# Ledger of designs, part 67: designed miniproteins, single chains, continued (5)

Each design is a single chain, and the fold is of that chain. pLDDT is the mean over its residues in the fold that is shown.

## One batch from the design tools (miniprotein)

Design m18477
Fold by ESMFold2-Fast:
Structure m18477 (fold): chain A 80 residues (1-80)
Amino acid sequence: SVLDELRAIFDERMATLSPLSRLMLEAARDHLLRLVERLQDPSLSEAERAALRAAIELLLETFLSDEDAARARALIAAAE
């Protein structure tokens, strides 16, 4: 699933981080996965969907490398 593939991107990065950095990245991962899961709701308005995409993009830009953010964006787009 797209959620499992997104989780894998974060888990790959977490393997090389300090314990504190891992906790912060794990929280960001869990938040991203909840937003992406909510984005799958067909009852969302266009405005709600746009707001969710903006929040997802901010998390990707903040916590992932440009390469991993591009991978995550492609996975999310394919699931829509």
Scores: mean pLDDT 84

Design m18478
Fold by ESMFold2-Fast:
Structure m18478 (fold): chain A 60 residues (1-60)
Amino acid sequence: SRADQRTVLLAGLADERELVARLREMLEAGEPLSRMAQLVEEHARRRGEPTEGVVERLVA
């Protein structure tokens, strides 16, 4: 149903909001890009998405 799809989307947005906040903290702390890339890859793997798809969504 549409309600079920909305619930899944809201949960996905909450997870991505946490990822974005963590990536921002890592950028401000001067963490290497390779460590940030690893977090994005892990997030993509958990969602069953290609890494490029996650990157495109996060920078949109």
Scores: mean pLDDT 73

Design m18479
Fold by ESMFold2-Fast:
Structure m18479 (fold): chain A 73 residues (1-73)
Amino acid sequence: MKEELRKKAEELVKEAERIIQEHPDDPVALYKAAQLYFEAAKLYRESGDIEKAKELYNKAFELTRKAFRLARA
């Protein structure tokens, strides 16, 4: 059960990383990637991987800030 949550979270992280790599300066794409990191963080938290959850929350906030700046440029 917890291992399945971790695998799902890892899939979401890889999808977010793909979006960032393909569209590094697209605010819409970066918001979507941030949302995927937030979702992955929730799954890691549910699986007991609190450290990974915190890391992904931080990455999501950074992407959200970057996307906001780009959208206002």
Scores: mean pLDDT 84

Design m18480
Fold by ESMFold2-Fast:
Structure m18480 (fold): chain A 96 residues (1-96)
Amino acid sequence: HMAEKERKLLKEKYGLNDEEIEQVRREIARMRDAMAAGEPLEKVHERFLEEYDKAGDEKGKRLVEIAYESLKSFIDTLLKVADEVDAEVAARQAAR
């Protein structure tokens, strides 16, 4: 389930309605599943944009871009937290 904070952010940052938010959530799930199958996020993004481009669906392309930015931001945040944890572990070893 999408958290209320993420839903609110999508409404405020991108001006999405509830239907568009549910579509972004589905696109995020599709991207996540493709990445779990071993496809890099950049390749998933390119392929999804090409699908909507071939269909002439400009709205679909915009929602894919929002899904990509959301996933990339989340991954970047997780990597930053991992770096902070590594720094804390190193500091504890030095302080023992």
Scores: mean pLDDT 76

Design m18481
Fold by ESMFold2-Fast:
Structure m18481 (fold): chain A 81 residues (1-81)
Amino acid sequence: SLEEMLERVFSELEEWFKKNYDEIIKRAKELVNDENASKEELLAQLFILRLMLSVAERFGYPQEKIDELKELIEKIEEKLK
């Protein structure tokens, strides 16, 4: 069913975020400190971080990781103002 396919996609997405957490966070931190970061790069990273936060909250990630994601989202949003 479509529901079973979606559950599989979300599980695969969660596994990918777990595997790539440190790299995603590193890139986000680099973009926060990059004065030459384009609006498009900031928006793309913001989308990834928001999706990752939703997955982290859904699957019960440690509060430390959730707080780190929220902090990076806030910093990128500030750069887009």
Scores: mean pLDDT 84

Design m18483
Fold by ESMFold2-Fast:
Structure m18483 (fold): chain A 65 residues (1-65)
Amino acid sequence: SLEERFNEVKERIKKIFDPETAEKIIKSLEDYIKGAPTEELAQRYLDSIERSLKVAEDVLKKKKE
């Protein structure tokens, strides 16, 4: 489940940011997940990232009006 969530987050990041920026964000996120003391903390971090991505997606959607 954590790996599936992370893969979905990677795809969302790639749709929002340019390839170079997306790669840097994804690597930082991978390093955090691998370094997390527990899987529960990694999942909580992904919850926060998913919330931030939704805000960015909503902003981009409004700019296409």
Scores: mean pLDDT 79

Design m18484
Fold by ESMFold2-Fast:
Structure m18484 (fold): chain A 61 residues (1-61)
Amino acid sequence: MKALKDEERKKLTEEFLEKLVKEGIITEEQKKDMLEGKSLTSLSVEEGEEIFLKFVDFVLK
């Protein structure tokens, strides 16, 4: 893809966050808050690292 439209970016973000919820890294509440652009409930460094690694895995599949 040359550039993602907002709709495409939102869909990709939703898919990624759903994967994180399924893996138990974040809650459904945190997913909703992130999609609405609200501040996250506090995340640990370990949770941030897991999210980053899952993002890399998700993109590189």
Scores: mean pLDDT 66

Design m18485
Fold by ESMFold2-Fast:
Structure m18485 (fold): chain A 70 residues (1-70)
Amino acid sequence: SLEELKKEIEELLEKAREAIRNGDIETASKYLKEARKLIEELKKIDEELAEEFEKRMNELQREAVRLLTS
């Protein structure tokens, strides 16, 4: 369902954020990759909602890159 898909994406993004906070970039990358796959599926159902999740995912990716380059 849309609700289950949304919840799973949110959980993956939260796990990625915690991994970034802990400096575990490898684990964060795995969660972000999984979230991206689900966001692509969400785009077929609700493009606007998928775009909002994509923005959040991209922000977390930028944070992870900054930690690697610091």
Scores: mean pLDDT 85

Design m18486
Fold by ESMFold2-Fast:
Structure m18486 (fold): chain A 93 residues (1-93)
Amino acid sequence: MIDEAEVLIALARIYSVLLKKDAEKGLEPDESFIKGVEKLLNRIAELTKDRVPEAVELAQKAIEALKSGKEGMKEAAEYIDRLVDLADRALAP
């Protein structure tokens, strides 16, 4: 197991839950939150891209959806969920 990637995957799962809750409330994503998620997803993609060919594309789609504001938050969460599920499986022994 890669400890860094596992910690980042766990954090991304938390952000996905927060995005879904904020989307239900019609809240706009905070700029600092968007930047944090962008750095997190890009790092997960970098660490897993050799084992998950779609990792970079999923990270980029999630970030683009999130930058679309509240309308894209649910879609961003769905891309995050897909990326972390694939990354988690790829890192399993």
Scores: mean pLDDT 81

Design m18487
Fold by ESMFold2-Fast:
Structure m18487 (fold): chain A 94 residues (1-94)
Amino acid sequence: EEARRHLDEGIKAFKEGNYEEAIKHFERALEIAPPEVDPELYARAHYLLGKAYAQLGEFDKAIEHFKKAIEINPDFEEARKMLEYVEKLKKERE
């Protein structure tokens, strides 16, 4: 699937430290597979967007995307852990 290929390319870019490129790929995956089409991919793409934004220090955007991942998949433990972590980082930087 095209959406999954974008997710995989985004993950590759993320691992290479290319966070802005990763974000573009994850955003493209969300456009191709909205939650009505593939809710699992949608939740995962939002989780990965949150991680990429957190690496760039964009904590408000990271929090928004982690919340979207949890909204679609309430059992997404990794998204919940990352949300708590980024909220603590934001509070410390006040």
Scores: mean pLDDT 86

Design m18488
Fold by ESMFold2-Fast:
Structure m18488 (fold): chain A 75 residues (1-75)
Amino acid sequence: SLKEELEKITKAKVTVGREVEPSDIVSAELALIAGNTAVVTVTLKNGTQVAIRIEADSKEEALEAAKKAIEFLKS
């Protein structure tokens, strides 16, 4: 699943708002960082936006995890 792949890459806890097929992803952007949580928004081919929450042990780790997630999602 997308959740499992992202958790493997980021080494952080990942929550995906709904089922997402990676092939349907058009873009991924960092939406916000709050404390130790980063939120990445992905846009699908049909225009739907899905939030991905990444929870790490620190703000710096959350930012690094979000960068890794975005790079993976852009591939």
Scores: mean pLDDT 84

Design m18489
Fold by ESMFold2-Fast:
Structure m18489 (fold): chain A 68 residues (1-68)
Amino acid sequence: GKAEDLKKIEKELSSDPRIKVTRIGDDKLVAETTLSVEKQIGLVLRLIGDYPDFEVSLKGNTITIKAK
């Protein structure tokens, strides 16, 4: 379900020391990154492809992942 997918995303992102993940309730993650712009865009596109039931947005150095 969406909660299990959110946990998988959190675990995947938390494995990179350049990404600080904060979980907000059962439906949202906020990932603050020190990645390059190119790597951030690549990560966003990968997340959109792998998790179509989630809204993924990028603003500055912050990626927000929210259940639809």
Scores: mean pLDDT 84

Design m18490
Fold by ESMFold2-Fast:
Structure m18490 (fold): chain A 77 residues (1-77)
Amino acid sequence: SDSEAERLYREGVRLYREGNYEEARRLFEEAYRLATDPGLKAGVLDNLADALEKLGNFEEAERYRRESEELEREVLE
């Protein structure tokens, strides 16, 4: 599932860079659902928050950003 999450994450990043924020959000949400590694989850959540901010979903973006920060602290400690 992590290898599938990584593939979806990479595709989501590509779409985000192309300005397709809605499709990037969908791929990041699927990657988040499949990811089990905390570091991968943190990376996915940070990019999901970025996509949500571009779409105007600021409250949801802030929640995922906080979750990403918490997971990143777990990985670093």
Scores: mean pLDDT 85

Design m18491
Fold by ESMFold2-Fast:
Structure m18491 (fold): chain A 64 residues (1-64)
Amino acid sequence: APSAEEQAAALVNELAARVAGASPEERRALLEEYRARFRALAAAVDPALGQSYADGLDYERART
């Protein structure tokens, strides 16, 4: 199985390729889909990174 780093690089490259060829609406949908995948990878790569990401979301939530 590929490492978390290799999977992250693969996701970035795949997203970039698909976004480059996509319509604006398809880009939006792709970004939402890949956001969830990146979030899962962040937790797998480094739990502390995942926690920092959650804290960042809480900060944005307070800002509305």
Scores: mean pLDDT 66

Design m18492
Fold by ESMFold2-Fast:
Structure m18492 (fold): chain A 72 residues (1-72)
Amino acid sequence: SAEEEREQIRQEVLAQFRAEAAQLSLDQLQQVLAALDRYIAQAETSDDPDAQYQAQLYRELRAIVEEILAQK
């Protein structure tokens, strides 16, 4: 179904982000974390109907960065 295809794409995006983030230096990971914090703040204050979904996605990406940083 379309819902299953959307979830599969989401999982692939998260997996790709994790693989790419794993190749970054500590300084680069800190820069990505700061950028995600700005994106989350912007999405949370937005009146865009997709803002809630975007904020949740950015929080998931942020969690991946924090997980990788904890392993450095």
Scores: mean pLDDT 82

Design m18493
Fold by ESMFold2-Fast:
Structure m18493 (fold): chain A 72 residues (1-72)
Amino acid sequence: SAEEAKKLMAQGMEALKAKRYDDAVELFRKAIELEPTAEGYNNLSQAYIAQGDFEKAKEYNLKAAQLLKEKN
């Protein structure tokens, strides 16, 4: 649900702040599976940058831009 996605997003942001990048990636992925949002993809991209996975970071940054264009 949207409520579950928001909770996962918040947990992912806390994990990112704590430098628990593996947890952040997992939580953001789960949030996106429930509710795909530009914010979710941007946060996932940021977590991948922090892990040094620039290929995935670029992929999800582009997905965020596409969603922002199409949905809002």
Scores: mean pLDDT 85

Design m18494
Fold by ESMFold2-Fast:
Structure m18494 (fold): chain A 115 residues (1-115)
Amino acid sequence: DEELRETVPTMEVDFENGPGNTRLGPETLETSLRVTITLRGVAVRDAAGRLRRVPVDFERVIEARSDEPVPATELAAPVVEALDRLAAEYAAQGWDAAAEFLRLVARALREAAAG
């Protein structure tokens, strides 16, 4: 593109709703929460402060599952932890804007799950 701008990733949350948020698993009914994080055409600042385009689209899927119907807070906890770890990985790559966005997403998910 003719002009690079700092961008933030897009995120999609897929959460099966109903009594206990259950779905059919391989052996039992499971409860699941899925978060899909998509980075497309992303330009982020590297560790030297230079704006760089990420050369490929990137997708990460984070899932949490339970064999029993559990409160959303219990499913959200491991997803929030995984998002925080991914944010640390992005920060280590110099993707500071993407890392901060993931931290905001983790906070929003935690708050939404808590009510």
Scores: mean pLDDT 60

Design m18495
Fold by ESMFold2-Fast:
Parts: structure tokens; sequence; C-alpha cells
Structure m18495 (fold): chain A 97 residues (1-97)
């Protein structure tokens, strides 16, 4: 869960340094999936996973901009953001009655 999200974020940041938007997009999607799993495991794990997926989203967008492949970068960022949101919602409080 949270560890997979953090590893995905680091992989996305490394791919961004290399200008590899496709590698950053794959890492961003992996970070998003890890964040969603972390949200199911617990609220603290979900928050940590959501933060890591947010970092992966930034890295994927940066890689797309640097590598000239904005579509792959945007796709990876969206996947990572989706996972982050899912993790945050999973950790959310019950609706106010």
Amino acid sequence: GAKEAEEGAKAAEEAAKAGDAKAAARAGAAAGNGAAAAGKAGKEEGREGSRAAGRAAKAAAEAGKRGGDGASGAGGAIAAIGGAVSAAIGAGEPPLA
C-alpha cells in the first residue's frame, strides 16, 4: 500500500529526471494504485499513500513537459491523482447526519 505508493513516487521522480514521460506515467499509475490500496488498509496509510501519489503526479507532469510528451505525462498525472483522491476518500469521515 503506502510503501508501493512511495516507491512509485520515487520511480516517477527518477523518470522525470531522465525526461522519460512514459516511464513516469507508468510509475505514476503504480503510485496511484498503491495509494488506493493504502486507503483500504487504514486512514494513516491512506494519507501517506495519497501524498506519495500526489508527488508522482507532479513528476509525471514534469516528465511530459521536459520530454515533449505532454499526453503521456498528463495521463500518468491523472492516474496518480485518481489514486490519491481514492485514498483520501477511503480515509474520509462519515457523512454528517
Scores: mean pLDDT 72

Design m18496
Fold by ESMFold2-Fast:
Structure m18496 (fold): chain A 75 residues (1-75)
Amino acid sequence: VEEGEKLVKEGDKAYKDKNYKEAAELYTQAAELLRESDPRLAGEALIKAGDSLYKLGNYEEAYKLAEQALALLRE
């Protein structure tokens, strides 16, 4: 739980530094750790990972992460 939240904060820092590849990796790791304990925060992390990939021009992967986030947030 605490480790997942820490990874979200590290991803936020990478995103601000425009290091979108690192941000996407940190956010996806956070989502994996938070999926069972905090599905809402995991879904938010996947949205942020998708936005990071969108900034890199990886639109197909960004769309897939958005769909996964929506599935978690609908529950």
Scores: mean pLDDT 83

Design m18497
Fold by ESMFold2-Fast:
Structure m18497 (fold): chain A 96 residues (1-96)
Amino acid sequence: SLEEQIRKAAQEIKDTIEKYKDNLVELETLLALQRIRLFMADIPEEVVEEAKKMLDEGKSIEEILRHLVTEHGLSIRDARDVVLYVELEKLIEKLK
């Protein structure tokens, strides 16, 4: 089901953040890799900015993933890459 795919993608994002949360160099490396993935998948900048806004408004990872899949027609993989990117960017900004 879509909800099972969203839950799995959300857990993968949370696990990645937890693993690297205290390592700025690894977080910046992951951010650079996610930027490349978004470019290769041709994800519009406005979609990424909307995900950032939702995160700043306190929406859960699951809510943002659902929104990107249902409203923007992204695959679960591409939605996961977008949410991981905006989560990493926000975490790096907080650590600086």
Scores: mean pLDDT 88

Design m18498
Fold by ESMFold2-Fast:
Structure m18498 (fold): chain A 59 residues (1-59)
Amino acid sequence: DERNRALVRVAREVIAKVDADPSLTLQEAIDLGAELAERLGVSPEDGRKAGEAAYLTAQ
């Protein structure tokens, strides 16, 4: 499932960003998720959710 693989990539990139920058906010992680999802051809809404979940997982 290409969409699911794209969202896993989004989550990994958001987690890496949170690990590198502890000052990153939840809103910035959500926005980054949407941007990355759009670049990968999946819905920005799914990207926002992936970014939020990744941020909370990285805490």
Scores: mean pLDDT 83

Design m18499
Fold by ESMFold2-Fast:
Structure m18499 (fold): chain A 71 residues (1-71)
Amino acid sequence: SRAAEAARHVANARSLIDKAEEYIKKGDKQKASVYLTAANIELVAADYLGADPAEIAELRKRIEEVSKKLE
């Protein structure tokens, strides 16, 4: 179902954000940036498929906070 596909994209985004945070801690900003880009792509797909707007907003906020650490 579209709902199950949306849920998979949300789960993928969470995992990718977690990996980005790990690479930030390791000092690998380039890899962190790649994982954040992938997470954003997953969230765009989840949003299009009708994922919960509150959950999308939460994860977008996490991406923004992690992205600030790349500066």
Scores: mean pLDDT 89

Design m18500
Fold by ESMFold2-Fast:
Structure m18500 (fold): chain A 80 residues (1-80)
Amino acid sequence: ALEKIYELLKEADEAMKNKDWEKTAEAFKELAELLKENEIPKEVGEQLSKSLRQAAEMLKKKGAPQEAVDAALEAAEAAE
């Protein structure tokens, strides 16, 4: 589970750098699904939630569509 989470975070980061908001939203939605289906250590989950909420703030500042912001927030909630 952790390896797949790391891979999806990398995909989301690369998509955000390219301003590919559709791929960014897809990566965060897949991450949210994975986090809902798999248990992760509490400390890792709390750190991921914080990082994903910061990503949502960055997306807002960059003018990303609401769908991408919402996807990042959903992943953050799933990580809690």
Scores: mean pLDDT 81

Design m18501
Fold by ESMFold2-Fast:
Structure m18501 (fold): chain A 105 residues (1-105)
Amino acid sequence: DEIGKLISERIILELELKRHPTPEIQARLDEVNKRLDELLSKDPELYLKSGKIALENGDYETAIKVYKKALEIDPNNKEAWQLLAEAYEKLGKTDEANKVREKLK
């Protein structure tokens, strides 16, 4: 799965960028993000699936971004709201997670 491979590469690049920020690593990350956006734009239904892969791989920042895009398309998707809250919680952003959970009530 090209999307799964790109998400895995993004996780590695984000970790590398935190350890040793260089223009080269940032450029590679930008390329991966551009390719992911291209693929998701061809099939918007893949946003939720892409977010789940990111969440399973521990890329919570990517999962948050993708779930937000899914919710822009369908704000009544309770699964996307639940997964978004989980991703925020995993990042320690408890205030954001609680606000998202309020949408489920």
Scores: mean pLDDT 78

Design m18502
Fold by ESMFold2-Fast:
Structure m18502 (fold): chain A 65 residues (1-65)
Amino acid sequence: SEIREEILRLIGEILRLIGEIFDLELELKTAEGEEKEELEKKIKELEKKLEELKKKLKELDEKLK
């Protein structure tokens, strides 16, 4: 099923983004000044992308019901 393949791909992308956000949050704990601001901006961008992927995952899950 193409839908199952899309779901697995989205889960993989979601897990990768969660990992990236976690790594940036760890860097943020030691960052100061402009570097801190850049990291906060990147985290916000990745969090927005994560929410978009979660929404797509829910839409695909509903198609399987």
Scores: mean pLDDT 84

Design m18503
Fold by ESMFold2-Fast:
Order: C-alpha cells, then sequence, then structure tokens
Structure m18503 (fold): chain A 56 residues (1-56)
C-alpha cells in the first residue's frame, strides 16, 4: 500500500511535469493530479508512483 506522502509526491510531480494539465494554475494542476491518481486502480497508481520516483 502506498503512503500518503508517496501519493502526495506523485501528485506534485504530475502537476509540475504533465503537459496534459497545461493552462491550469498551480493549485488546479495539483487538484487535477490528485483526482487522476484517485481514479486509477490501486495497481495502476502504484506503478505510476514508482515511475515518478525513477525520475529525479
Amino acid sequence: MLSEEEIEAAARYLAAHSTLLDGLDEAERLQAARKFLESLSPEARERLVRAAKAYV
């Protein structure tokens, strides 16, 4: 199971680096990233968080 800290870090990473969230302000991007992560299955969410950690 992913920690809240890992989910938060992945959401911030997506908000900062995803072109799919272009045109939104920083707070909107972070909220959209969180909603996206919440919409994924537990398996897909874990895979995405792991991938985000691989990019420093």
Scores: mean pLDDT 68

Design m18504
Fold by ESMFold2-Fast:
Structure m18504 (fold): chain A 63 residues (1-63)
Amino acid sequence: MSLEQQEAAVRHALEVIKAGGTGAEAAASVGLTPEQLIQAVLAMHRRGLISEEEAALIVESIL
């Protein structure tokens, strides 16, 4: 997955979760497994493209 695709996927997943969706629904909405979504979130957080609070929200919705 390209960085642009990864960023778009994580941002879309975050909106699904903010709208009251589950982490599994968020992952499915972007064509990822929950494990793949966690890896994408961690990669974006390491790059400073997502806040710790946004990253935690996605990870907590899955775990």
Scores: mean pLDDT 80

Design m18505
Fold by ESMFold2-Fast:
Structure m18505 (fold): chain A 55 residues (1-55)
Amino acid sequence: GPLEEELARLEEEGRRIEGEAARAASQGDTVKAQELAARGREIGARARELREQLE
């Protein structure tokens, strides 16, 4: 349903952001890495809320 589709999109976006944060960290861009990590945590929190609604 719509919530499962939103969850799938958020989980995919979260994976992309985590990969970008890891790349920024490996390049020594700590500011960008921290900003991306914070964004990833926000997406993860939203995904957890949707999982709880889908139970």
Scores: mean pLDDT 84

Design m18506
Fold by ESMFold2-Fast:
Structure m18506 (fold): chain A 108 residues (1-108)
Amino acid sequence: SRLEELERRLEELRERFARARTVEELLEVAERALELAEEAIELARELLAEGKEEEARRALELAEEAAELAREAAMRALTLPASREQILRAIALLLRAIGLLLDVELLR
């Protein structure tokens, strides 16, 4: 199912995050986690429109976990020596993650 595919992608991103050693690797994890969170929110909206409340709840939980991973990865990137461009990218990704976490809360 689409939900199972997204769950597998989140697990892969958590492993990448655990192995990340550079700012670029952390920024890549944050970007991929945000994409996954956005896809999970879209899936949750579709499931809610179809009356599939339990599946929608699982999709929202997945979106929250992905957005939290993006926030954590962006925050970790900000603790490392980085260029001005990398710092601005990390801040932008952090703000996007906070926005998605708010979107998830509003859909509950």
Scores: mean pLDDT 90

Design m18507
Fold by ESMFold2-Fast:
Structure m18507 (fold): chain A 88 residues (1-88)
Amino acid sequence: MTIAERIKQSIVETLDALIERARAQGREELAKAFEEMRKIVESFKPKTDEEVLELQDIVGELHRAVVDGSDEETLKVAKEAIERLKKL
């Protein structure tokens, strides 16, 4: 596997954990947003280091919102992340 493929796999695993946590907490709207992100990331084939870094930045911002933010802020960041991922 390339470094880019390993980073992508790590991100998919992170999203799987976030989906499980959101579902366990009854946050169905958050779980659906994370599932949409996972589907986009899984279909994404990074071709440049810049694309990989942007993918990491998007997921890093989401992780910070999950840890430090409210449910409403996390959902907003997740929706913004989905739009950014669609443009990659």
Scores: mean pLDDT 77

Design m18508
Fold by ESMFold2-Fast:
Structure m18508 (fold): chain A 58 residues (1-58)
Amino acid sequence: PGPAVSDEGETQVVEPEVDGLAALRPEEPEEEIEKKDLEEQEKLEKEAKEKGIKAAPD
């Protein structure tokens, strides 16, 4: 063979970023827990802020 570098495959078979389905597996609970916890905490914080930063009984 010689300088046969004409078909290197311009378009690579890389996985699309939308492939988050497999990432949702329970095998990575750490990442999911952190993200889920963050989202839940943010929701709680938003609710508390909406009430006037009074996350306690009046």
Scores: mean pLDDT 56

Design m18509
Fold by ESMFold2-Fast:
Structure m18509 (fold): chain A 64 residues (1-64)
Amino acid sequence: MEKLKKAVKEYAKKNGVELSEEEIEEIVEAAIGIGKVLGFDEEGILKLALMLADSEIFVKKRAK
């Protein structure tokens, strides 16, 4: 869980976006929930978390 939060935070920073701790937690919890239902391993859950983070980064960058 903490590893996923750090990965999401670093990914957002690389894209020039600062996500709040609340936003990071929501992304990670959603990825874990979806991944567990679909039977994904830790790597699959990480990929889901980064895909969800990418969506949020895209929305924030468009909100000019």
Scores: mean pLDDT 79

Design m18510
Fold by ESMFold2-Fast:
Structure m18510 (fold): chain A 70 residues (1-70)
Amino acid sequence: LVEELSKLSEEEAIKLAKERAKKILEETDKKVEELKKKGASQEEINKEVVRGVGEVIRIVGDLVDALLKQ
């Protein structure tokens, strides 16, 4: 992601990072709904949320690294 973002303008890099983050959040929401339907524990649901948030944090880190290279 850093390599892809570093080749883009600042505005384009931010837009791509936002799109990737939205996709992660949408996928996390879908998995949370599936877990709820299956009667999964709150701990299992929380783990999925934490995983999704962690991926978004990684995307933000990649964006910051790419912008610093511009």
Scores: mean pLDDT 81

Design m18511
Fold by ESMFold2-Fast:
Structure m18511 (fold): chain A 57 residues (1-57)
Amino acid sequence: SEEEQERNKKLLELRNKLLELIDKKVEEGEDVSPIFRELAKKNGPSLEVLEELIKKL
């Protein structure tokens, strides 16, 4: 549906932001394993979970 396409676009945008933050944390020598565990869940995290992960970084 059109709503699914819009959600997928938001997911990609948040994923890109999260990856940028992860790269920064890895460069600083921080452990990002908990974040990767969340990303490895079935179909990945929801939009809400991605937002929470970004806030924690």
Scores: mean pLDDT 75

Design m18512
Fold by ESMFold2-Fast:
Structure m18512 (fold): chain A 123 residues (1-123)
Amino acid sequence: MKSLEEQRRIIRELEEEHIARVEEALAGLPAEVRDRVVALEREHTEALLTLPWEEAWRRASEIADRLVEALRGASPEVLAALIEIEREHTERLRRELDQELADRLSLIETHIIGGLERLLRES
């Protein structure tokens, strides 16, 4: 089992890579939408790294809902790309983190994916 410090370092690294991929996928959207989504992703990362676990999960779930709402009206192509990016990120979390933490983060990622899939169906 990894130390809390090691797992938080891994989360930081994976989330930074994830944010970069999300930002690239959003290149075709208005700057205000891109900036809002990137800011929400950074708030999510900060919550996971700084808050007690129970508070981090609640905060991350709230941010996930706001992130999905910020993407309302994005094209089907952008939404599909983001769903793929979120699935790849979830797979990396499951490989790199201890199972308990990976399972908890995967629930939040699954919630985001479900929200994006709903927007894609509505588009």
Scores: mean pLDDT 83

